# Designed miniproteins, single chains: the designs that were tried, part 95

Each design is a single chain, and the fold is of that chain. pLDDT is the mean over its residues in the fold that is shown.

## One batch from the design tools (miniprotein)

Design m3510
Fold by ESMFold2-Fast:
Structure m3510 (fold): chain A 74 residues (1-74)
Amino acid sequence: SARREAVEAAVERALAAQKELTEFKAGDGFSTSGANFGTPSWVAKTAEEAEAKMRELMRTAAERGLADSEARRA
């Protein structure tokens, strides 16, 4: 379905952008290391867990956006 394709494309694009942003910040020395003081454990998550959670969140957000557009008016 078009909705599923749009969600998947949005998730892939968002994940790629997030990964590049994270690497950019690390490369720029913005996020040095081990600075999880005052941050929730899930924020200082592992790459695998981060990707899984981000994919779920982005999928939910993208699908909600599409559903909300459909609900407003065809």
Scores: mean pLDDT 58

Design m3511
Fold by ESMFold2-Fast:
Structure m3511 (fold): chain A 72 residues (1-72)
Amino acid sequence: MEVTITLADGKKVTVPVETEEQLVILELAKKELAGMTGAEAAKLLRRAADVLESQGDLELAALLREIADKIE
């Protein structure tokens, strides 16, 4: 499975998805990020990753950081 996120500035990032939980999270992220520029989206994703990492969700935090890096 894969999810393609299109940002307000026209930038696209395609993310491979291994689980249904990741699919749900990325579809929600796609909806929220659609109104943001690449720089805004990357900043939000890194902040979200920091929160997830603090809660012990290292795998999801790493995924969000990778997406942010692809956007920037």
Scores: mean pLDDT 80

Design m3512
Fold by ESMFold2-Fast:
Structure m3512 (fold): chain A 68 residues (1-68)
Amino acid sequence: SEVEELLKKAVEKGKEAAELLRRMGVDESDRGAAMQRALEDPSTEELAELLRLAREIGELVEKANELE
């Protein structure tokens, strides 16, 4: 279904965000804080990319919810 495909894309972008956080030295417990920093001040290339991925994930999930 289109909903399933959107959610699969969101999962893949989530994996990209997790890999980026890992490369930045952020452990799993600190991911929320890192995401908050990206939202408030995307001053580095990595934080800007994290913000972009977070927005794309949110858009895909919201679109999937709208299609049910």
Scores: mean pLDDT 76

Design m3513
Fold by ESMFold2-Fast:
Structure m3513 (fold): chain A 83 residues (1-83)
Amino acid sequence: NADDYYNKGLELYKQGRLEEAAEYFKKALKLQPQYWKAWYNLGLVLEDLKRYEEAAEYFEKAEFLAPGRVNGLLKAERLRKKA
């Protein structure tokens, strides 16, 4: 299920396996597009990969789905200035 893919993504992210972590978060989002935690963690992975524009888009998506929980708009604004 989406939670299993999300948890696998977290394990991979902790191990520094950034591209694989992103793939598993994307698999979670295919099953549950409203899974704001997966959007947020995908943003964190892409920020670590220096893919700032994509990271900003995913932080904006997480903020839209869960306003006030992740400060996604502020994170997106800061990253867009680096891109």
Scores: mean pLDDT 86

Design m3514
Fold by ESMFold2-Fast:
Structure m3514 (fold): chain A 78 residues (1-78)
Amino acid sequence: GKEYNEKGVELFNKMKLDEALKYYQKAIEADPNYAEAYYNLGVVLYAQGKTEEARAYFEKALELDPDYERAKEQLAKL
């Protein structure tokens, strides 16, 4: 999971949102409990204007890690 998440972050920093999304999806598929990958997927979906999909992924990140402050902050802004 981690290697796919790292590639996703690299692609997101290059504003390659669709490619970043694919790698975050692979990260979740490899490690379904990877809270950071769910959070990162939510961020890319929000950047694409997919607000309700982003919300679901932030909620999933918080479900996996209840103290995930960044996910709480994003949910408060939606």
Scores: mean pLDDT 85

Design m3515
Fold by ESMFold2-Fast:
Structure m3515 (fold): chain A 96 residues (1-96)
Amino acid sequence: NAEKEELLRRIEELIDELSKIPNVDKQKAAIRTILLRSPNVSEEVKNILKEALKADTLEEIREKLRQVRTHLPNLSYEELQELLKALEEAIKEAKK
């Protein structure tokens, strides 16, 4: 449906914004916020985000974020809405 396609597009844009933050600690803080605010999102996506928290480099975190993107089409509308809100909050906090 059109609304799900718009959610997917917006989530991909926010993940790209997160990937461009040139600071490991800020990226990890944002990922912690996403995990905290998206408890009902699939365990596969949450596990990839938890692996990103163990990363030591920007490139390793970006690779995990690319993996998250491959799972987005398989998420329900409700999961995508929760993830979008979590990403919006995480990016807002990262820009402080």
Scores: mean pLDDT 87

Design m3516
Fold by ESMFold2-Fast:
Structure m3516 (fold): chain A 59 residues (1-59)
Amino acid sequence: SRLEKEIITGAVGVALALGKEAGIEYARKKAEELGVSEEEKKRIVEKAEKAIEEALKKL
């Protein structure tokens, strides 16, 4: 979804500036603000973590 992609992109940006944990927390908070289920939050956070790890490997 578009919102999911925006959250993941934002999480990567936060992680590059403030570190991996901050980026993961950004994704979690944004998903929670959207009122999605716990299972959907876990999915979004998992995708964000993988995107962050890939971005950090390329630095």
Scores: mean pLDDT 83

Design m3517
Fold by ESMFold2-Fast:
Structure m3517 (fold): chain A 102 residues (1-102)
Amino acid sequence: DIEEVIKKLEEFIEELKELKKKAEELLKKAKELKDEKLVKEAEKLIEEIEREIERLKKEIEELKKDPNTPVTTQIGMVLRAIGMVEDARLKIKKLEKELEKL
């Protein structure tokens, strides 16, 4: 089942890349509006997403090197990835609402 876990983590990387693209669009809009607070929030979100993409890439490499990675560790990787994707989605929605208010 390690191959299925790797596939799921790769899918989460693609979702995070799409969320990063949205965050970059929101950053451009915040810069146009000259809202320093929203610029900082968008930059921080982009950095958080980039760190998670790199972390997931390392997790995938670890799983490929060790097929005997414990099932509990594999489940933990997937659950964390789900949580990080949802956290990023919520932060994007918050930024969109704050930008709409301006």
Scores: mean pLDDT 88

Design m3518
Fold by ESMFold2-Fast:
Structure m3518 (fold): chain A 85 residues (1-85)
Amino acid sequence: MKKEYIGEVFDKAGEILKPIIKALNAGDAEKARQLVIEKGREVGIPELGEQTADELEAALKAGDASRAIGVAMSFALTIAEKKVE
């Protein structure tokens, strides 16, 4: 494992996650969708952003906060790993 790799991934995931959680807290499904689609495209996996956007919208419509947070966290960690390389 690279020195400080866990810390670097965690810090980058936090940077990615914060604006997504802010949009989710505001109930702004369109902003959350825009953020995850943009980040998926930036790392060359647009399908991940599109899938995550659909899952977040479904979780918000269902009122499932735990699902919305879990999906956002998993997405942020995946994007962070791709960016920290």
Scores: mean pLDDT 83

Design m3519
Fold by ESMFold2-Fast:
Structure m3519 (fold): chain A 130 residues (1-130)
Amino acid sequence: PEVNVEKEKEVYLKIAQDAGKKFNLSPSEIEVVTSLLQEPITPEQVATLSPEALAALIYAEARLVLQKEVPEPELVSYVKKALKKEGLSDPEIDKTSSLLELSVLLKKKYSPEQIAAVLRSLRSVILENS
């Protein structure tokens, strides 16, 4: 039982480390992202995330779902579709092409509850639109 649990944790950690390198996360932020990939995200957890950690989480989630690297324009498109599914729209967000800029705007314009809902919808949107 131990060996299977360790292998599963190694997959999550590796994806979180790759995301952390791309978005310049600290080691502690990589640990947070690794944990969030394994559990349903809560509004309280969203409130504590930096925009960089939120961008890394979105990147890592897409890599887990599709089992491949996803180009940034496709990731940004998936997040915008998840926002529309949750009834959320914003002209500034509609013009962004950067996952980090999108993550900054999400934290500026929406509540932790709204962001958590978008992240829960993101998985289904990725699968439906891949």
Scores: mean pLDDT 82

Design m3520
Fold by ESMFold2-Fast:
Structure m3520 (fold): chain A 57 residues (1-57)
Amino acid sequence: SSEAAALIAEAGRLLREGRYEEALRLGKQAMDLGKQEGDSGSVTAGGAVAQEAERLL
């Protein structure tokens, strides 16, 4: 969805800014929204950002 895409974009921006806890939170929100909507792309992208943020914490 456009909402999940916006969350992924914002999470990526926060990740680049070193705001890892916030990036993790938004990445998880995007993943959860993707699961609710059946959007595997959003689940994958949101999960990838969340995993990277957690790795950098």
Scores: mean pLDDT 85

Design m3521
Fold by ESMFold2-Fast:
Structure m3521 (fold): chain A 75 residues (1-75)
Amino acid sequence: SEVDRLARISQIAAALYGQLSLEELRELANSSNEEVRAFVAETLGLTLDDEEAEELRTALRVVVNGERLRAEQRA
């Protein structure tokens, strides 16, 4: 289901957030779908299709933007 797919993408995003710096997450979020798929395959051993890669990039952008806004509010 779409809910199960989004849950899977959220779990992958959380795993990457735990392993990567904010700058690495930003770089990955700005990478191509092919680059994201290759990175996830190498890092987590998981296969993503193009739609899942795009959804993951979107999730990572939300995380990166949220951290940026929190940093600005604490400044």
Scores: mean pLDDT 79

Design m3522
Fold by ESMFold2-Fast:
Structure m3522 (fold): chain A 99 residues (1-99)
Amino acid sequence: ASQAELDAGVALVALAVTLVTLRKHPEKANEQDVEIVKKALDLAVASGIPEDVREAVDLAMEIASFAPPELAKKIADYAGEAARRAGLDETAQRVEAFK
């Protein structure tokens, strides 16, 4: 696998772990979870693999659905930015519709 494929894999695993954790204990969500999501989205975008960016954005939006409103807004803002940076117009429109 290329470094880009490895970075995308790390990003998707980090998002999946965050989703599982927040689903069990949404009341424990904090700014550190937002930073993990942001870094994972940045890694996915840096990979240059559109399919992995789409999956990362979708996972981030699922995480936002379990987060408190203030954290959910920050996650959605980062997800929308990631979709726009990757040129995923339809994905970006879906994110804006959920804000």
Scores: mean pLDDT 84

Design m3523
Fold by ESMFold2-Fast:
Structure m3523 (fold): chain A 101 residues (1-101)
Amino acid sequence: GPETVVTTVAVLEPAPPEEVRAQLRALAEGAATLGLPVELRLVAADPASYEAMREAAAWAEREYGIRTEVTQAADPEAARALADEADAEADAATAARRAAR
């Protein structure tokens, strides 16, 4: 069948780097159980979380071979809005491909 990529979007609250790595590990392991190529889209709630998440994302990409993208938001509310927008874009792209058949 055609190759399928699963996109997972997650917003992480401000946390120490060790906790960020633990959360990304859980997400990467969950994605790996699907047996499909997966992409993790991560939204950081603040600048400190952005740096920690970007470092942890690079680690997860090395360990699990999963593509990661990290976006910085100004605050947790903005981070949630960006995550919701990314989910809506993924759904719209899928619907558009189906409608084009």
Scores: mean pLDDT 66

Design m3524
Fold by ESMFold2-Fast:
Structure m3524 (fold): chain A 72 residues (1-72)
Amino acid sequence: MKEVEPLFPVKDSGGAVIMDLDDLRLLLEAVARGGPFPASVDWADLDRDGVADQRDLDLVVRVMRGEEVDLP
């Protein structure tokens, strides 16, 4: 939690940040369990509280819409 990271680790060839289908599936599974995100999608813990919840999913959707999100 002490590093500045991009919201998503994946970018398309145009430089835009994207989420692939595997990342989306892992994110939804983690939120459904209410547990921590696996290491491959830990970037989706956008409020950085160490818990996968509905707020993280909402923040991901907002970022994909190009909205400014309040991150730690």
Scores: mean pLDDT 57

Design m3525
Fold by ESMFold2-Fast:
Structure m3525 (fold): chain A 93 residues (1-93)
Amino acid sequence: SLEERIKELQKKLEEAIKKYGKDSPEVARLLFELMSLYFEQGDYEKALKLAREALEIAEKTLGPDSPLVKRLRDFLATLYLQLGKEEEAEKLR
């Protein structure tokens, strides 16, 4: 189920933070995966929080031109639009 996949990813995220530290590519990728599951569930507020955290970490660890950063910006724009935050979405295009 979607809820079981979320729980498993949350556990993997906690383990990755302990092993690699919060500011690591491994943590950024897990946050991106967790964001995608909350988006599928329709929890756009949680997905937005996770996408913002993943973007900050990915920019620090992989650089602004990385494929993950570009994908996170696209997802953030979509999430802002779903929440009615059009100005925030426009800043990410």
Scores: mean pLDDT 86

Design m3526
Fold by ESMFold2-Fast:
Structure m3526 (fold): chain A 66 residues (1-66)
Amino acid sequence: MEEVEKFLDEQGLDEETKQRILEIARWIAEKLDEVAEDFLRVMAEKGYPQAKADLERLEADREAER
């Protein structure tokens, strides 16, 4: 998100266009986060050690929030 804001500033786009792109970027980020979690679960179930570690980290973060 912050990197997208900087990129848009470098391109010299008007404020209305920047706001539109930032809204789309947030929506994409939310969708990617959901897909990433599902992907990690599938890969962890398949026995990939890296995916297992990443999934465990996500579960620990959610538990810490409660």
Scores: mean pLDDT 67

Design m3527
Fold by ESMFold2-Fast:
Structure m3527 (fold): chain A 61 residues (1-61)
Amino acid sequence: SFVDELKEEMRERLKDVASEEEIESAIELFEQYLASNPSWSNEQKRELMENLVNWILSEIE
């Protein structure tokens, strides 16, 4: 599914900078937001993923 593709992209983008636990937590948070917003378009789902990844990347410095 498109959501599974986004989760895989999150893992790949975070694998060198975040722990396995942090990645799992980020994916769980992503899934929780998607479940709360079932009407969101694929574009909105990608935007959420991009925002979560960028936020995590900004916090590690």
Scores: mean pLDDT 81

Design m3528
Fold by ESMFold2-Fast:
Structure m3528 (fold): chain A 62 residues (1-62)
Amino acid sequence: YTFKEPQISEEEISEVFKLGDANPKITPEEAARIVGLILRAISPDTTPEEAERDLKEIKEII
């Protein structure tokens, strides 16, 4: 993603990956789900509201 005002910061994406790597509770399936939600949330086709909801779901998983 490279557009004027991204809804999700690179820091939040980095933190999600760090938490996933550090938390043994996260299964490979949950990790794949989280990655999918991140990719969708930063997609230019996704609205800011949808991006925020996807990010919230990611934080609830981890």
Scores: mean pLDDT 65

Design m3529
Fold by ESMFold2-Fast:
Structure m3529 (fold): chain A 92 residues (1-92)
Amino acid sequence: MEAELEELHRKALEAVREGYRRAAAGDAEGAIAAFEEARRYFEELAELARKAGDEELAEAAEKAAEDARRVAELLKDPARAAEIGRAYAESE
């Protein structure tokens, strides 16, 4: 169970990083797909954490899934996608 929670968290964070990287490269469609993938991993993490009795991790993962969903929705607007990509590029 612990290894499964760690693997899902790692995959979710990798998907988030890939999403921002694709947005910075101007690949809005690829960025959306990556954030939708991150949302799925965070949703799975929340479910497993709750079954394991880790309510704090479950709530954090549920919030992260909602945040990923919101970013994916914002990326559907080309102007917002450009802003998100630029912000990530400026932070690197």
Scores: mean pLDDT 84

Design m3530
Fold by ESMFold2-Fast:
Structure m3530 (fold): chain A 59 residues (1-59)
Amino acid sequence: GDEKVKAIADAGQASGGSPEATRKKALELGFSEEEAEKIAAATAKSLADAVHEALLIAR
């Protein structure tokens, strides 16, 4: 749950907000390809949006 969301947020911060980095991290954490694409699309808007999408998917 929350640990996966934190890992995605950390990957986004470490990469300077790269959608590709958050997509890869989501796939590594066991999110589906569709879920990872939603997280990547949210990252392109902001890291806050990426975290919000990850929370919605992980609920």
Scores: mean pLDDT 80

Design m3531
Fold by ESMFold2-Fast:
Structure m3531 (fold): chain A 71 residues (1-71)
Amino acid sequence: LSLDEYLVLDALRALGGATARELAERLGKSVATVRRTLQRLEARGLVERVPGETPVYRLTPAGRAYLDSLA
């Protein structure tokens, strides 16, 4: 896992769920960088996207277990 992927997962754990924009603001990164990171995390099953007018991203049980394994 890259540092960017770890930081996104950790932020989602702290927030309980967030938009790509909220993650970008929290992490001091561009929305485009955060969206690419979220796509990779979704592909790995570590993050899920909740459909809506503005998509909200959340940790999956696998994503939470992965972070716990790093502690």
Scores: mean pLDDT 84

Design m3532
Fold by ESMFold2-Fast:
Structure m3532 (fold): chain A 84 residues (1-84)
Amino acid sequence: ELYEKREKLYEEARKAAEEHVDSPWDEQERLIEELAERFKKELGLPEHVARAWAYHVFEKVAREHGKLDLARRASQLAVEALKA
């Protein structure tokens, strides 16, 4: 069940990132925070891990779309989240 829930949340996260890859960063960051809260509550992840996973999803999608500045920002914030 936990694996299936993780799979579903990851798929939903990727879809949100794909739909908002061209959105302003403040909007994307809001979605990332919402996703992090869902990972924390539904998967029982520590907050810092949930935030890092959410940033990594958006980083991967940004990189796939050639938005390297956005990917770099998301990657850096994922690393910062893991330090907390």
Scores: mean pLDDT 82

Design m3533
Fold by ESMFold2-Fast:
Structure m3533 (fold): chain A 92 residues (1-92)
Amino acid sequence: SEEVIAEALALARTAIEDGGTVSARQEGGTVTITLSGLKVTTAVGLALRVIGLELDGYGIKAELKGDTLTITVSGLSPEEAAALVAQIEALS
């Protein structure tokens, strides 16, 4: 559980460091993280990192649309999902 949150936060921090913005929302045990204003190289690099992630017991997927990368993390408890959203919001 700590691993999935740490990986999601690392992706979000990379986006912010490269001048992007981050938001997150929770729907039950699923968290949707939106990374916006990304450089093309950053967006592609982050999407490839998501595709390469193997998080046992969790789902992670990425969708790239223009300069926006949407990362969906699933299989979280509602408590884990709420903690992830709070930690992403704290990066703003």
Scores: mean pLDDT 83

Design m3534
Fold by ESMFold2-Fast:
Structure m3534 (fold): chain A 62 residues (1-62)
Amino acid sequence: MKKIARVVRDFAATKDDELTVRKGDIVEILEELENGLVKARILSGGTEGYVPKSVLEVIGEV
């Protein structure tokens, strides 16, 4: 099953592989890494990248 998460804190990308997210964005978690990062996709635009797990709150699974 795929996890859906809400962004609880703004995060600005500082690397090319990171994803800028805003509080209130809904993302799909594609992959969880051992270093506390997740690979996520924004549902509103389909853009993918890495964000800190700490800025996400899981709200469901599909």
Scores: mean pLDDT 80

Design m3535
Fold by ESMFold2-Fast:
Structure m3535 (fold): chain A 57 residues (1-57)
Amino acid sequence: MEELLRELLEAGAEALAAAVEVVVNRDDPEKKAEALERLEEAVARVDEAEARLRAAR
């Protein structure tokens, strides 16, 4: 359980960091696109971690 919660928090932190990069690079379409790609990957990790946490219950 603790490991799953840690994975969820880590994935959430990655998603937040990527979202901040999207905002910061708002005026740079190439860097914004890279940040959006990372955000999509981080969101997928959050969904996966949430699914594992729900299954462990």
Scores: mean pLDDT 79

Design m3536
Fold by ESMFold2-Fast:
Structure m3536 (fold): chain A 79 residues (1-79)
Amino acid sequence: AEEHLKKAKEAKEKGDLEEALKHLAEAILEIAKLEKAGKTEEAEKLGKEAQKLLDEIKEEMLANKDVYNKAMEELKAKL
């Protein structure tokens, strides 16, 4: 889980949001396995880190989508 969270952060820093999401998904699956194994405290700590990273990626994706949508609306208004 920690290794995949690290790789997700590195991918995000490089601007590779797709790669970041792939590693984050793998981390989430490993965290779920830790919860099932009774390692609840470790799973909760890693889960909070994963959630924070997911929120940051979502914010970047939403910002890009909003910029794109706004540009399209301005273009339509001029036509």
Scores: mean pLDDT 73

Design m3537
Fold by ESMFold2-Fast:
Structure m3537 (fold): chain A 64 residues (1-64)
Amino acid sequence: SKADLVQEAIEHVKASHGEAAAKILTDELAKREGNDEAIASLLEDFAYSFDDQGLAELAAKLKA
């Protein structure tokens, strides 16, 4: 589900970029609750900022 993909993205960011980065992501995701397009765009922005291909792929799955 889309919720499972969002949780996977949070756990991925925590493991790859640390707990502080994951907290920023979860706070920004909360502001976009119910807006799947805004959530996917946020994950894309984080992926580009971190140069993180795995996170980019999770964002792409949310758009599909």
Scores: mean pLDDT 86

Design m3538
Fold by ESMFold2-Fast:
Order: sequence, then C-alpha cells, then structure tokens
Structure m3538 (fold): chain A 83 residues (1-83)
Amino acid sequence: MLEEEYKELLERAKKLLEEAKKLYEELKKDPKNKELLLEIEIIEGLIGILVGVAKVIGIDPSELEKILEEVRKILAEAKKLLA
C-alpha cells in the first residue's frame, strides 16, 4: 500500500509550493534579484521529480501535477518581472 509514500510526496510538494510563493513575493520587492528566480526554477524541477517518482511507483500523480502547474504559473509571473 502506497498511502504513506503518497502522503510524503504530497507534503514535500506542498512545502515546495509555499517556498515558491514566498520567493515570488520577495522577487516582487527586488525584481533584479535573479537568484530568487533561479530558486523558483529549482523548485519547479524538484516538483517535476516528485511527479516522476509518483508515476514510477504507481501513485496517481494528479494532485502533484496540479501543484506543479501552480509553481509553473508562479515562475511565468516571476519571469515577467525580469523582462
């Protein structure tokens, strides 16, 4: 039964999403800080890995993919601040 593995992946993804939101708020205060953008890009990649792990071990990735889409939207808005 993969319920504990699912819970761990989901909790990790939710924590990463909250971190991405915090980094985006900081980036709005200092739009020239490219390091904050890089941190959000790293978070997107990490959630992508969690989605991949879920698929490999046979867990429904739907909630993880939804979190990934939320981070991708944050990253797209973050990139607009640096344009």
Scores: mean pLDDT 85

Design m3539
Fold by ESMFold2-Fast:
Structure m3539 (fold): chain A 56 residues (1-56)
Amino acid sequence: MKPSAAVFEGAAEAAGELVVRGGMTEEQAIQLLQKFAGLSEEEAREALREGLERHR
């Protein structure tokens, strides 16, 4: 499944906030992105990496 650029950007920002500010584990954030954003595990992992980098 191919997300739109806007969906990926939103997912990356949300994942970074959930892990960095919300105390969620990376695994939990990946599962959330798959369930609510419709991302594959690989896409969710990439979005999380991007989100974490933005908060560094």
Scores: mean pLDDT 76

Design m3540
Fold by ESMFold2-Fast:
Structure m3540 (fold): chain A 70 residues (1-70)
Amino acid sequence: GELRKELLKAIGEVIAAIGDVIEAERKLEAARAAGDEEAVAAAEKELAEAKKKLEEAKAKLKELLETENK
């Protein structure tokens, strides 16, 4: 029963992380369009962090799926 809950949680974390990457990309696009170099630097940092979290979420989901031997 527990593995099912962890799989659903991990899937939710991947979906949330994808949303964070999309939002960070939108912020970066807006900052570039505004010509705000400080905002661009901040948005690039947020995007890098969001991408790292997405990769961590994917790795966790993969590990859980491999545990199920499917």
Scores: mean pLDDT 83

Design m3541
Fold by ESMFold2-Fast:
Formats: C-alpha cells, sequence, structure tokens
Structure m3541 (fold): chain A 92 residues (1-92)
C-alpha cells in the first residue's frame, strides 16, 4: 500500500474554492473508486481570498497512488484555471 498527497493554493474565497474542490473531487472520484482505497481532502483558509487544498490518497501500490495523484493534480489545476477565467462556473 502507498500514500500520495497533493497540495494546491487556490487564490479565491473559501466558498468558491469549496465549489471547485467539490467539482474536482467528483471527477477524480469516478477514477478513485476503482483504484484507491481512500481519498480525503482538507480545505484550510489562509486568507479571505486564499485556500490551501490538501488531498491525500491511499492505494494498493505506489504506481496506482502516483496515477491517482496525477489525476488529482490535473483536476485541481483545471479548477484553478476555471476560477481564473470564469470565476465560478455552474456545477454539473
Amino acid sequence: MATATVEAVLKYSVQDAARYLSHALREVGKQAIEKALEVSAVLTQLSPDQVLAKVTMRAESWEEAQKIRDAVRKALERANKLLEEGKVPPLP
């Protein structure tokens, strides 16, 4: 078993960051259900306009953990880009 962690600073309010983190984790959850034993997220407010998102994943192997970590990182990067471009798009 292996554990991987991804941390990202989202330069937005807690409410906006929470909406995007929820969307990003929903997309990752579709893959994580088959490949991860556990996925957890902690959202910490650094300032009114900054939030630290920390996502921790546990998988059967280091290779699987790395694949899930990369998926989470891409989802968080995509969420941050959407926040920068459209601020808060509607959730699906």
Scores: mean pLDDT 68

Design m3542
Fold by ESMFold2-Fast:
Structure m3542 (fold): chain A 62 residues (1-62)
Amino acid sequence: EEVKERLRKLAEEAIKLMKEKGYSPEDIERFKRYVEALLKDEENLERAVETLEGTIKGMKEF
């Protein structure tokens, strides 16, 4: 529940960064579908959060 909320917030931040960096609408939709799949995998939610945090950090660096 709490972890799912964190994952959703990270996804929103990632989408904002993707738009700022000029990612295509198709890439953004693919990312949204990926996040939806992560949210359904309740056993791996903590790892999903770590993965998204790493992705956001990478996008900020590049």
Scores: mean pLDDT 79

Design m3543
Fold by ESMFold2-Fast:
Structure m3543 (fold): chain A 66 residues (1-66)
Amino acid sequence: SASHDEVSEVARAVAEAPGGTAEKAREIATYLMNSENATKKDIEEIKEAAREGDVEKALELAKKVK
């Protein structure tokens, strides 16, 4: 599971990304908070996708985490 700090960092990265919005950041954070199996690697991949400006990829990666 993702820590509250890790979820917060992902949400910030998404909100600050090109094409990112507070709504998409909240949606991604919700998927991570409801995932029991989110690894540190999953979180880093989502943050990296957001930093590259691929907010849709970040969202799809978050949806796949169970």
Scores: mean pLDDT 79

Design m3544
Fold by ESMFold2-Fast:
Structure m3544 (fold): chain A 106 residues (1-106)
Amino acid sequence: MELTLPFSDLFGLLRELAEEAGLPDEVLAAAMGELLAAIAPPVEEAMAARRAGDLAAAEEHTRRAAEEGARTFARIAATLFGVEAEIEIVGVDAENVSAVLRVRLR
């Protein structure tokens, strides 16, 4: 499977994989919480930098959110689903604190 999506959509992709695998709701909830814990701190830092007018810092923190989200998702995919996830950051939007990922699942 190959997808291009905002890094926030990794939560939707994780839910889809869990449904296909028949994963218990409690295991999915734990995985979702882990992904949120990886993404939320750098997103909060990016939002703070953006409010301060520091777009360079906002870009750096947004990129870190995308990288940490991608790394955490790939580890979850490998450990819970036996799926290899190759993830590339296609673009970063510091003004909207968003990033676009290209995700390949094998």
Scores: mean pLDDT 87

Design m3545
Fold by ESMFold2-Fast:
Structure m3545 (fold): chain A 57 residues (1-57)
Amino acid sequence: SEMLQTAIEAAKEALKRGDSMEEAARVAAEVLIKQGYTESTARIAGYLGAYEAVKEL
């Protein structure tokens, strides 16, 4: 989905900067909130995005 892809991309950038998986999930959630997603949806998608980003490294 577009939401998940956005979260993965944001999380990958955070991880490349040396952020932890928890911080990458938070960064991804913030990007989604700015795009208009609800806080609960963004938090879950951010976590999934960070998990997928780590698996691809």
Scores: mean pLDDT 84

